# Ledger of designs, part 2: designed miniproteins, single chains, continued (5)

Each design is a single chain, and the fold is of that chain. pLDDT is the mean over its residues in the fold that is shown.

## One batch from the design tools (miniprotein)

Design m16036
Fold by ESMFold2-Fast:
Structure m16036 (fold): chain A 85 residues (1-85)
Amino acid sequence: SQADIISQFRDQVLALLGEAVARMEEATSEEEIDAVFAEFQQRIDELEQEVLATNDLTPEQKALLEKIKQAYLSLLSSIRDLLLS
């Protein structure tokens, strides 16, 4: 169902955010934090593309995936900024 696809994507993005935060907290330099951030931006983009490639999604579902991705990338950016402060 639409709800199942969106919920699964959200849960997978949340798991990636948890991994990104843990790795940024373990980083010993700003360069390492930025490298982790860039890696997880790419991994989230790849996850969206995989969901788009493996499912026959409606325009509404595609719009919801993009909104979720952008919201969580914004959150990840805010967390990075806090760690660099």
Scores: mean pLDDT 84

Design m16037
Fold by ESMFold2-Fast:
Structure m16037 (fold): chain A 64 residues (1-64)
Amino acid sequence: KKEEALKKASEYFVQAVEAADRGDWERADELFDKAVQYAEKASPEVAETLRAARDGLRDMAAAR
């Protein structure tokens, strides 16, 4: 169960990074939010790490 949630969090995280690489910041932010939601169901530590990554992505988007 937790393994499945972490797998989904990882999948959304990768997709978010790919969207950001394409310059699709709205899609990247949406996918990062989903990654955090799944991580929160499995591990608070992983969720905190992904939240920090999402905030970093938002800062980069704001600098465009």
Scores: mean pLDDT 77

Design m16038
Fold by ESMFold2-Fast:
Structure m16038 (fold): chain A 96 residues (1-96)
Amino acid sequence: EEALRAVREHERGLALNAPQVLQDMVDAAEKSGTPEAYERALGGARGLLRTVQEVADELAKDPEKAEYARNLLAQTEQAAGDSIARLEAGLEKARK
C-alpha cells in the first residue's frame, strides 16, 4: 500500500521536474557519445513525456488544478520536443 504511494510520488516528482530530467538525459547521452546512449535517452525522453501526460490527466480531474496541469503539459511538450531533436541530431553524428 505504501509502495504504491511511493511510486506515485516518484512519478509525480519526475513529471514536475521534467525539464531538468530531460536536460540530464541529454547531458548523459552527449557525455557518452555512443549511438546506444542516444537511443536510450530518446526512449527515456518519450517515456517521460507519456508519464507527464498521465500525471497532467490525473491533476486535471481537480478543476482547481486544471490550469496548472495544462501549463505542466505544455512546458514538458516544448522541452521534450527540443531534447528529442537534439538527441536525434546527436544520434546521427554518433552513427558515423
Scores: mean pLDDT 79

Design m16039
Fold by ESMFold2-Fast:
Structure m16039 (fold): chain A 98 residues (1-98)
Amino acid sequence: MAYVLVFVRGEDVETTRRAVRTAAEVPGVLDARAWFSSDGRTAAVVLEAESEETARRIGQEAVDRLSRMPGVTAVGASVFPSREEAERAARELLDAVE
């Protein structure tokens, strides 16, 4: 297993929630967990993939899809070998924006 952390910032809460759903719907995602900033406009999503190769593909596809969404102002993705590392990175990223 490998994990993708997708970071997204939307112009409003609805856009950010839609972006999270779009990331979770990328083919090859086995599980998705999302955390939102206090204002709901920033989210960190940890996506589970069966392999590191699949995780890198999912991350690139998520960034591509989210970058084309109206109202998405920032997006990024990083691959982690463990859920624990990905979830720690998600918390640190959200703490930095709050």
Scores: mean pLDDT 87

Design m16040
Fold by ESMFold2-Fast:
Structure m16040 (fold): chain A 76 residues (1-76)
Amino acid sequence: SLAALRAALAADPAAAPEVYAALATDTSPEGQELRAEALRVMVARAAELAAAIRRATYDSLVKLGRLEEAQRLRER
């Protein structure tokens, strides 16, 4: 049901790809709105994960003394 998919997305942003896929054939306005919301969550989460990976990589490079590579990472 749409209510169950909405509850899943609200409980865990990691569920967004599954919610998006489940609504691929739903032509209702409510289903398409939820699908669009899941896509927005996926875009936001991808950006946050990219930032977290970049930060962890930077910290590791600094710890290993690879300072030129660490500075290059900050130019993104």
Scores: mean pLDDT 82

Design m16041
Fold by ESMFold2-Fast:
Structure m16041 (fold): chain A 95 residues (1-95)
Amino acid sequence: SDFDELEAISALPQEVQDLLVETARKAFNAKTPDEIERIIEASRRKLYAYIEQHIPAEEQEEVKKLVDRRLDAIRKSAMTVLERNVDPSRIFLPE
């Protein structure tokens, strides 16, 4: 579930969480699908570099999978916002 994934992300290093938040902010402000894809791929490269430098080798693949799932969720949500012209702030607010 999305809730279980958010709990898994909250256990990641703060630097990884901050990069994911910044990626979401940039993606939701993007004006084209190509811009969203570029933001996501730039973020993936930065996150992978951080993981490879700071996370134990035996945990890197699991952390990369968590990051990839979160980036995919951000991408899909940003595409939906772009298609439907909805307020991006409402997607991240608990209701």
Scores: mean pLDDT 79

Design m16042
Fold by ESMFold2-Fast:
Structure m16042 (fold): chain A 60 residues (1-60)
Amino acid sequence: SEEKGKGFIELVRNAVEDLKELLKPEDLDTLIQNVKETAKEFGVEKYIDEAIKIIKEVLK
């Protein structure tokens, strides 16, 4: 649902912002994989691309 998708995007944004100072370049692939798996569990796979875009924007 759209509501679940928005909640998922907010969760990803908050998690990445909290972890920004602790993330190493080698952790990015693991983070993206975890985001994909979480989206699959929540049934919000259509929001994966938007979530990855947010991760890249926060980590600039």
Scores: mean pLDDT 79

Design m16043
Fold by ESMFold2-Fast:
Structure m16043 (fold): chain A 57 residues (1-57)
Amino acid sequence: SSQQLKQQIHQLVLRSVSLYIQGSGASFDGRDDEAKRLYEQAKKLYEQAEQLEQQLQ
């Protein structure tokens, strides 16, 4: 349902933001490879959220 899709989109966005925060922490600690992987994972989740948003329209 549209309501379930909206909830899923919301959770994907929140998870993406959390991974960005984790990536920033890894970058601050000099763990650049880990930060890069976390940022790429965050981007992927955000892209999935955008794809689901298109299904609502």
Scores: mean pLDDT 87

Design m16044
Fold by ESMFold2-Fast:
Structure m16044 (fold): chain A 99 residues (1-99)
Amino acid sequence: SPLDEKYQKKVNEFVKAIEGLDAEQLAKVAELIKKKAKELGDEKIAEAAERLAEAAKTGDPLEIALALRDLMEAILFSEDKEKTIEILEEVIKYLESLR
């Protein structure tokens, strides 16, 4: 479907945008995802983002990898793709503002 193609493209843009971020930047991104997900009523993405924020604060690569996996799973199996696109666009805009 056109929405599925748009969603896959946006998820790919998001993944590329977060590549190479350090733990401090990942923590900021996770807090932004959590805030926006809560505003839109997406508790699963909000909870996954909270776990990523806490993992990023530890700086432990394994904890960060596991939290990123859980966040990506919540994104890939999103029940509301349009709301998730809004979350991902907010993050992409934030990261572009830092370049």
Scores: mean pLDDT 87

Design m16045
Fold by ESMFold2-Fast:
Structure m16045 (fold): chain A 67 residues (1-67)
Amino acid sequence: STEEALEKADKLLKEAADYYQQGDYSRALELLKEAIEELNKADPSNKEAQTRLSRLEEIKELIEKRL
């Protein structure tokens, strides 16, 4: 369900943030990719999921440029 996808993505994003703060950018990137995959399971018309996906894709690109 969309609600489950949003909850799982939020947990993965928090874990990714923790690894990023520890300097483990590769691990943070992997968790961020998992969060994006979870959000892609949400209803495509869900505006909150769409907004979060756009932001996570931007963050992913910024991290990838630093690796």
Scores: mean pLDDT 81

Design m16046
Fold by ESMFold2-Fast:
Structure m16046 (fold): chain A 120 residues (1-120)
Amino acid sequence: SREEIIEEIRKLLEELRKKGKELVELLSKVDEEEAKKFQEVMEETIALIEEFIANPETPAEEVAKAMAEKRKKLIEVFNEALKKAKEKKAPQEEIDKMLELFNEILEIYERIGELLLELH
């Protein structure tokens, strides 16, 4: 049902917030400016998802396009932060944790996108 889809998206959005916060904290240890850029894109991404939940009349094509654009921005900002971490010689364990968290964030994001398209 529509209500079950919204509940699943809300649970995934909570996971996205938790993983995003953990990644921002790790990035902040290396470079606060890069962490802030990632945090801003993450906050924009969460706000966009909440808008799509609130506005079921939004065409599926518009949802798909917006989700693809935010995915691209998330990857770009993360890659810039990761490059900075490597240049600053962050411990390999921290780099590995950043990659693990970001991959988990992308998996959650893709699932939210699939569910939003079912909702719209």
Scores: mean pLDDT 90

Design m16047
Fold by ESMFold2-Fast:
Structure m16047 (fold): chain A 109 residues (1-109)
Amino acid sequence: MELLKRAFELAVEHAVRYYEALRRGDEEAARVLREAHRELEPLLEQLDERDQRVVQYLAQRLLEIAREAYERGVPLEEVRRRLEALREEALSDLEALQARIDELEAQSA
């Protein structure tokens, strides 16, 4: 859980940086995306393939929200609020998924 929470926290920070970079041009936005990938990679390597998939999916979704918010002229404070809300919702779903995984492993043992 701690690694997942850290990866999610980092993904939100990356989406905020991406939103800010979009205001300065596509080249800066592309640079932020490359840096985000590099920063997230070591955490992903410590997760199993299932958790990696969930983190990658959420990270992409957060970046999409940041892009759409930028295109619509949404202020940073509101963008941050939306990203944090999605993170909390995903953490709630991940806890349910973790419980299901634990149950399945208990039945397999």
Scores: mean pLDDT 78

Design m16048
Fold by ESMFold2-Fast:
Structure m16048 (fold): chain A 63 residues (1-63)
Amino acid sequence: SRYRVDVNGQPDVDDSPAVRALQERFGLPADGVLDEATRRAILAWQRALGLPADGYVGDEAWA
């Protein structure tokens, strides 16, 4: 999927549209920037789903 996010900042990942979609899902400003608030929201969301809180978001985020 094109919508992969890694909060560790992988250099070959275009996070802009995926980050916006996650921000919209979390009720954050959808600026497409992977800031501290967005990283914390992703980790908290992974914990809430019972997933490893590793900050990597793949196709499971869009199911």
Scores: mean pLDDT 65

Design m16049
Fold by ESMFold2-Fast:
Structure m16049 (fold): chain A 78 residues (1-78)
Amino acid sequence: VTLTADPSLSPEAQELFQRIAAAIAAGDKQELLDVIKEELEIRSKRTGVAPTEEHYKKAEEMAAAAVEAAEARRAAAA
């Protein structure tokens, strides 16, 4: 399965997508969470709306789910 960055995004967003893909491949939940938090900050600057505690909580859940899904896929492929 290939992950492709959206070419219309800023260079910063493209770098974040590359880091997300690398973190998922490495199974590094903490790095994935950190990258998602950086994306929330960029989104905040873009929209003018500060991220809420709920946004950070959801980011943590998404990071955990992404790593677990990648791990399950690796196990199924074995």
Scores: mean pLDDT 71

Design m16050
Fold by ESMFold2-Fast:
Structure m16050 (fold): chain A 70 residues (1-70)
Amino acid sequence: MDKIVEASARFQEIKKDPEKLEKAAEEAEKRGIKVVAPTEETRKNALAALLEYSEIAGMDVKSLTLDPPA
């Protein structure tokens, strides 16, 4: 199985549980992953996704900036 697909599947499971999503976002920040996003909800989702992709897929993605809606 592609590691990216595995990371996506884990992220989808985390998204179903708000408590797991919050813990994943906190863990991502502890590992030095930084996200700039227009809302806290978007930031937590991005942090959790980057954590799973960095851990499972081995992607070196440590920062992400999401522009606010125009």
Scores: mean pLDDT 71

Design m16051
Fold by ESMFold2-Fast:
Structure m16051 (fold): chain A 112 residues (1-112)
Amino acid sequence: DAAERAERVLRGAAEAAKNAKTEEGKKLAMAGASGAGQAAAGMAGEEPPPFAKDAEEAERVAEEGARAARRGGPERARLAAGLAGGVVGISGGSARVSGAEEEAKALGEGAG
């Protein structure tokens, strides 16, 4: 269940980046997806992938983080899910104060 939670958080952040309606919202959603993916991989004990330079790379970083969480076992998956959710939540908060309402909603829902 923890690995599934990490995957849902990371997938939500990646979708927010791909579907962003504003340049500012896209940058914040990409930071959330990329940062959360790196954090999930690190917590799972794997080498974090490099920070994404575009929305497609952010999706790949998020997918790598989700796979790392799944391979790390239950305790590492729990830590990865928690940290990923925290990173996505911070990005969602930033998006909200920047007026990127749709991205803020998607990131907030993904943060759990």
Scores: mean pLDDT 74

Design m16052
Fold by ESMFold2-Fast:
Order: sequence, then C-alpha cells, then structure tokens
Structure m16052 (fold): chain A 63 residues (1-63)
Amino acid sequence: MEMTLEEYLASKFEEAGMPKEAAEKAGRKEALILAKDLGIDPKKKYSVEEIEELLKKHKELQK
C-alpha cells in the first residue's frame, strides 16, 4: 500500500510502455529530482494518494 517515490514513478513509466529496467532507472532519476525540489526524504514510503499530492505540488512550483 505504501511505496517510495522511485517505486511509484517506475510503475508509471512501465504503464507508459517503458521496459521495466528503463522505467526503474527513469523513476529513480525523477524521484531524486522531486525529493530535492520538495525537500523530502527519497527513501520515505508514502501512500499513492500522498505521492499524487506531492507530484501536484511539484508541478505547481514549476509554474
């Protein structure tokens, strides 16, 4: 039920048609960028709902 940003992003890249290994690499890269921008621990586990809110917050900060 809870997962890291890296795990969530990797699953989204797989859903978008990326191979698993490429999705895991892309997910890790994006998770590190998001964690730095949001000031959060990239190793912390969140619910899917919490991750969606973090992604929304990050998108608003990039406007």
Scores: mean pLDDT 79

Design m16053
Fold by ESMFold2-Fast:
Structure m16053 (fold): chain A 94 residues (1-94)
Amino acid sequence: SPTKEELERREKILPDIVAEYLEALGYDEAAELIRKLREDPRVQKLVKEFVERALRLQHRAHQDPSSQEAALAEIEELARELAEEVKRIAEELE
């Protein structure tokens, strides 16, 4: 199992990893907002929930290869929802 220090390091870099993934999908504005708002507890929660859901979908796809395309599509939909929610949070902070 990962050590507590390793888990804390992973949590600290999750916003950067998620932002890079969103940029790869074309959500450049949301990616920059995640980097800018990385210390906001609402953004931290959304990033963590996205990663946890994505990992569960990847695990399911690993156990059943026939679900791989469906899992990828669901992860991309979760990324779209994350992008919209981060933009909403940014608007509330203006």
Scores: mean pLDDT 83

Design m16054
Fold by ESMFold2-Fast:
Formats: structure tokens, sequence, C-alpha cells
Structure m16054 (fold): chain A 94 residues (1-94)
């Protein structure tokens, strides 16, 4: 479980940094949202390593498409995800 969470965090940190270097702040925001949602899912119901790798592979195009279409990622199901969502939204509105 912890190894999968570490893999997700390392992936997200790299993707966020890359997006921010390109000025894609909205894309970086959605990547952070996907990170928190995926970590929460892993903690509640651990998927296989293959499923996690597949999710990480498709997440960047989903984040990019969502940012381009101004679509919302599914609402956070847990209080921790909601708090992260609200903090990111507040930082973005500055």
Amino acid sequence: VEELIKKVREWAEKQVEEALKQGKTLEAYYIEMLEELLIERIRKQPPSEEEVEHALEIAPPIAKETAENNEEIPEPASPSNKEVYELLKKAREK
C-alpha cells in the first residue's frame, strides 16, 4: 500500500512541476486533485500495481482535457480530499 502511494506521489510531483514550468496552472491543479483521489482509493481498497500504473498513464491526458474543457473532476468523497480541493481552489483564485 505505502509503495503504491509513494509511486503516486512521485508521479504527481513530477507532473505538477512539468505543468507549472509550461504555465499550465489549471492542469497542475487537476493533477493534484487526481493524486489525492487515487491515494484515497488505494488506502480504502488497494488495487493491483498494474491498475495503478495504468491509472497513472491515463491521468495526464484526462487532466489536460479537463483543464482545456473547464470540466470538473468528480467531487471529493472524503473530508481530506475536500480540504485539499478548497485550498487549491483558494490559491488559484488569488
Scores: mean pLDDT 63

Design m16055
Fold by ESMFold2-Fast:
Structure m16055 (fold): chain A 86 residues (1-86)
Amino acid sequence: MMEKLREEAFKRALELAKEELEKLGLELTEETLEAIREGIEAVEKGVPSSELVEELRERYEAGAPLEVLIGYSAGAVEMKRVLEEA
């Protein structure tokens, strides 16, 4: 069951990330895909929303590109939605 939830979350997150990147004139990268997976994994492990926001802030301060920040947030948001719908 968890594999299906992860697959659905990844599909939704990929779509969300593509839409957000397109609005900014940015391209989806391998780093974006990896960030999506990391966001999904963080939520699956039960990391609370406040810590997810802190992780995004730390990544931003460390110089992570927007493609990575968008990927991570998309992964986290869509995994949360999938878990709430299950």
Scores: mean pLDDT 83

Design m16056
Fold by ESMFold2-Fast:
Structure m16056 (fold): chain A 65 residues (1-65)
Amino acid sequence: MRLKAMYELGYLIANQSYTESKGDLKKAREQAEVRLEEAIKAMNATDEQRDALYKGMEEALKELE
């Protein structure tokens, strides 16, 4: 799977977590991290794919601050 797709997935998961947390950034981060770890396990993701997922998450959360 391409690293760009992993980044986009992390970005999407962070935005979904923010919506479900009703704009609570701390809860959004906690929920996004749980979802990323579950996605990593489900995909048997490589370290590079894991890093791309977290970069996407961090960028989305930064934009929401």
Scores: mean pLDDT 84

Design m16057
Fold by ESMFold2-Fast:
Structure m16057 (fold): chain A 85 residues (1-85)
Amino acid sequence: SLEKKREELKKKLEEIDKLIEEAHREKDKKKKIEILKELIEKLEELKKFLEENPELFSPEEREQLLKQIEGAIEKAKKKIEELEK
């Protein structure tokens, strides 16, 4: 049902928020890279979920969310590159 899909979305967003907070708190470079890699995987899963469930959002909301997700993935990738220097 649409309601179950919304609950699934909420859980995915909660997992992403936790990983963002963990990445901010982590001081160990190697562990921070691992958290950021997991964050990228979860963001890519969220992107796929949104693409497979277009009925959850208006076209404008969907486009905005996809841009935000793609921006977050790009930012996380750049942080990993900076940490691997």
Scores: mean pLDDT 86

Design m16058
Fold by ESMFold2-Fast:
Structure m16058 (fold): chain A 86 residues (1-86)
Amino acid sequence: SSRLQQVLQQSQKNALDSLKKGIELTTNPEAIKYLEKALEAFKQGNYKEAAKYAEEAAKLSTGEARHYATTAAYNLEQVQKLKEKL
């Protein structure tokens, strides 16, 4: 349905924007590596894998950086669930 397509596109955009913000704001090199792996998995359409990497980055992050890594993981999980319904 057109509504599921719109929600999917918004979740994809939110995931991408949050991953980029997480990379920009985090100072932990290991967290940066996980967010970069999440971004690569996202580009390959591997949303489940991308969500796992974003969750690992969130565990290594604090404050605003943790918020964006957590938001990325949530939106990536939503993308995966929505794609399974389409």
Scores: mean pLDDT 89

Design m16059
Fold by ESMFold2-Fast:
Structure m16059 (fold): chain A 81 residues (1-81)
Amino acid sequence: PEVVETPLVRVRITATFNTEKEAQEFLTLAKDAGLRIVEKVEGEKITISAEGWLPERLAEALIELVKKLATEVEAEIVRPP
């Protein structure tokens, strides 16, 4: 039987954290998911951008987890045509 496969999507997640602990948890989640860390800006807050190709279901789940850790989240999912 053919299973409807979740397509791979391009994900970019930019998240801003008030604490290093929350930022480190995001870094761990992103690396475990196979995302590349594109940018890390450290100041009064920590902003991290991660990008990669993931199954759509995993991308959606990761974004929901990050929303619980971060004060601000900007997430983009680009589906192939």
Scores: mean pLDDT 78

Design m16060
Fold by ESMFold2-Fast:
Structure m16060 (fold): chain A 85 residues (1-85)
Amino acid sequence: GIKEIELKGENVKNLQEFLKRQGFYDGDVDGIYGEKTREAVKAFQRFNNIEADGDYGEKTRAAVAEFQRLHGLEADGIVGPKTLS
C-alpha cells in the first residue's frame, strides 16, 4: 500500500466519486473501502491494463496520475477535490 494515501473517510469518498464518474462504481459514496469499491478499483485497473488486485498501489496511483496529467491537473496520483472538478 501507499503510505501517503489513507484509504479511509474523505480519501475513499473522493476515490468512489472518481470511479463513479468514470463509470466503474455504482455503489454509495460512503468512504468505506469495501467489496464494491475494491471491485470498482479492479475495473479501473483492467481498463488501464494493470494488474487487477483491487488495491490502491503504485501502479494504480500511476494510472490516476496519468488521468490527472491528461486533464491538466497536478499528477500526484491522489484523487482530491481538484481531480473531481
Scores: mean pLDDT 74

Design m16061
Fold by ESMFold2-Fast:
Structure m16061 (fold): chain A 90 residues (1-90)
Amino acid sequence: PRAVYAATGSGFELSEKGAKVAAEHARRGAQKHGVPASAYGIGTPEGYKYAASGANDDTLEGAKEMAKWAYEGARKFGGKSVAAARAIPD
């Protein structure tokens, strides 16, 4: 699924593509630093699939939550990520 969610009123735009990129960064960050991907749900194949499914079925709040977790994973294991940062509400 490649649905797009526009965060009108929140001062940002969040797309499923952006959230997928953020989740991929989180997964790679976990692997690069030798941390088990399972330690960060969004960084696992299962976590990524749940995040992608939620973006299609959930409201904007679901998409924001998905992006937030992906960004946290990227920061914690892979350092700062511009793509992940732009996917979070701010």
Scores: mean pLDDT 45

Design m16062
Fold by ESMFold2-Fast:
Structure m16062 (fold): chain A 80 residues (1-80)
Amino acid sequence: SMAEELAEEARRRMAEAVAAGEAALDEALQWIGDQMRRYPEYAPLIASGAAEGVAATDPARVDAVDARLVRLYIEASEAA
């Protein structure tokens, strides 16, 4: 499904971005926010996938990235 594909893409992009550095992480989070705004019904699955990617790659960054993901989710929910 599109929801599953978006969640897996979010996981992959966040895992790669966390390993690559700050600029890559900002770009990945921008993509995540764009998808959440386009598909607000899938935002929880996109957020879950993104969080899994971070946790698998660098657990120390989970709290900081989760704060940004929560903000993106709230903004998408407010727009819906």
Scores: mean pLDDT 83

Design m16063
Fold by ESMFold2-Fast:
Structure m16063 (fold): chain A 65 residues (1-65)
Amino acid sequence: SLQELKEQIAEVKEQIDKINKEIEKLKKLPKSEENEARLKELSKQLHELSRQLLNLEAQKERLEA
């Protein structure tokens, strides 16, 4: 349903916001291999969540059409 999609979109957006905040915190820390590895991992998670968001928004558009 449209309501379920809106709830899923909100949840994914919240997860994206959390990851962005972690990335900003890590960027303020001294450069280290551990911090760089964590940034790379978070970037991969952000990319996957962004793909999920696009898919959910496309589904929402189909239901609203």
Scores: mean pLDDT 85

Design m16064
Fold by ESMFold2-Fast:
Structure m16064 (fold): chain A 100 residues (1-100)
Amino acid sequence: SEALRREAIRLLTEAEATLTLEYLWAKLQGDDALADRLADLANRLAALRDALASTDDLAGLLAQAVAVLDEAIALIRDSNPATAARLAEIRARLEALRAA
């Protein structure tokens, strides 16, 4: 549905913004390896968000978004558990949209 598509785009936009903030923090700390990985994950979420506007395969794109969030959560869980928990909430909401 269009409502499901709009909610998915909103959730991916929120996840991308969250990863961009973590990227900026990693750069300020001089952790270039972490920053590069966070930038890659944020870019992958942005590409999926843009694809959601025109795709017929909502379930497939949502599955890809969940996989990106799983990588992001694993990457930051030890350094920023609060942000990892926020990404886990977004992930759970995306999974709920796949079930709808």
Scores: mean pLDDT 88

Design m16065
Fold by ESMFold2-Fast:
Structure m16065 (fold): chain A 73 residues (1-73)
Amino acid sequence: MEEEIKKIIERGKEEVKNAPNELDRLAVISRTAAEVVRLYFKEKGLTFRPGEASAEVNAEAAKIAKKVVDEIE
């Protein structure tokens, strides 16, 4: 899991460097964060769906997404 997350983040960083404008960069960051969140919940045998998850699951997803965004930016 950590190895796969690292690869996703590294790919995201490369795509951000190649993005032609700020809007495209933000799209890459958002997509990368979402991919990491989905992978994390898949590892736990859960499918993450915004609005259908418990408050605890949503809080955990938000924490993971923030860490990914902070690392790419």
Scores: mean pLDDT 73

Design m16066
Fold by ESMFold2-Fast:
Structure m16066 (fold): chain A 74 residues (1-74)
Amino acid sequence: APSEKEAILETARMIMEALDIPEEEIERALELFSKLSLEELRKVMGEIYEAAKLPDREEARRRIREIIERLEKE
């Protein structure tokens, strides 16, 4: 069975794919997420779920990109 961390990363991939985020951006995001602790990853996943609930798909993509950019900047 996949670990909890692997399951969260797969869920994040599915959400980003559903929002038409480019594959290169998804791969970069998952690389960053893979370096997080399980607690930090759960927090980030909560933020991604909230962004994905937005009725505007472009705003949802923007919010997720902001999360990725924040993590890239440490």
Scores: mean pLDDT 83

Design m16067
Fold by ESMFold2-Fast:
Structure m16067 (fold): chain A 59 residues (1-59)
Amino acid sequence: MTFEEILEELRRAAETATGATGTVARAGVHELEKMREQGAPEEVLERAGRNALAAVRAA
């Protein structure tokens, strides 16, 4: 998965999921967009994105 594919999946979850899953997905999108805006390297963004997806799936 690319960072953009991860971010798209998280945005979809943030829009469609309710409760804890939706909250975790929204937090993940916000953090990843902030990291990208601050110039984080692609490998750091991909790792953070994979961690965010794992958190959404665990919620």
Scores: mean pLDDT 82

Design m16068
Fold by ESMFold2-Fast:
Structure m16068 (fold): chain A 89 residues (1-89)
Amino acid sequence: DKEKWEEEFKKAKEFMEESGEEVAKELEEYLAKSKPTLDEFLAKLNDPEVAKELAELFRLFAEHAEKLGREELAKQFREIAERFEEKAK
């Protein structure tokens, strides 16, 4: 679902821009490299180390969102992190 992926990525970017510009920029460089959908990016991602780093980043975003009381956003970040964790195996 391209629309759902774009919405999730946009929410992640907006959150990081308000809570951590450095982290937002790192994610933007990693995920926006070719700007595929999340599913397409995950399908093309064959580097377990990159997948692990991205999973750790999204876990960090989820933790920060949770501390800010943004439970739904934190849940979405954890869901994305789990998908990258599966690719890291």
Scores: mean pLDDT 66

Design m16069
Fold by ESMFold2-Fast:
Structure m16069 (fold): chain A 93 residues (1-93)
Amino acid sequence: SPGEIEWQSAKAGAATASPEAGVLLDRMEEALKDPERGDEVTKELLELGKKNPAVRPGALAGKGAWLAQKGEDADELRKKGAEEALKAVEEYR
């Protein structure tokens, strides 16, 4: 799926930037496969990104990948996710 492709690309980028970030994102990937917990897991991923700068790009990509997995009818959720990701970036500053 498009979300899976985006997520795999994000993991590859994170692993190139930081091996520690890559391992963390691998662990989060398994949790994101749980459709009942996807929203909670992406919130935790963004919070981890605030605490660990090496995870920041992957945290934002993970949120985007989860929103993409929700399908084409998720335009409103994608907008909210983008706003939430932007807030996380501002808080990281």
Scores: mean pLDDT 59

Design m16070
Fold by ESMFold2-Fast:
Structure m16070 (fold): chain A 80 residues (1-80)
Amino acid sequence: SLKEKLLEAAREVLADLPEETLEKILEVVEEEYASDKPWAERMRNIAIRSREILLEGGVPEDEADDLVARLVQRFGDIHA
């Protein structure tokens, strides 16, 4: 399913993160996927919320921005 592909992509991109940080981002992906919002709005919300979680988890801003960009890119490739 599309949901399973998105969750697997998130696990791959975020594999080096602590489990607690990864689980929080997976929850965000599931919540936004379950919404009836347009795809672009879901991706924007995932990007914003994931960035906040990464920063709270102590990930440097530049690394957080790179991880979020990679996550959104992978999701776009899966959706296309």
Scores: mean pLDDT 87

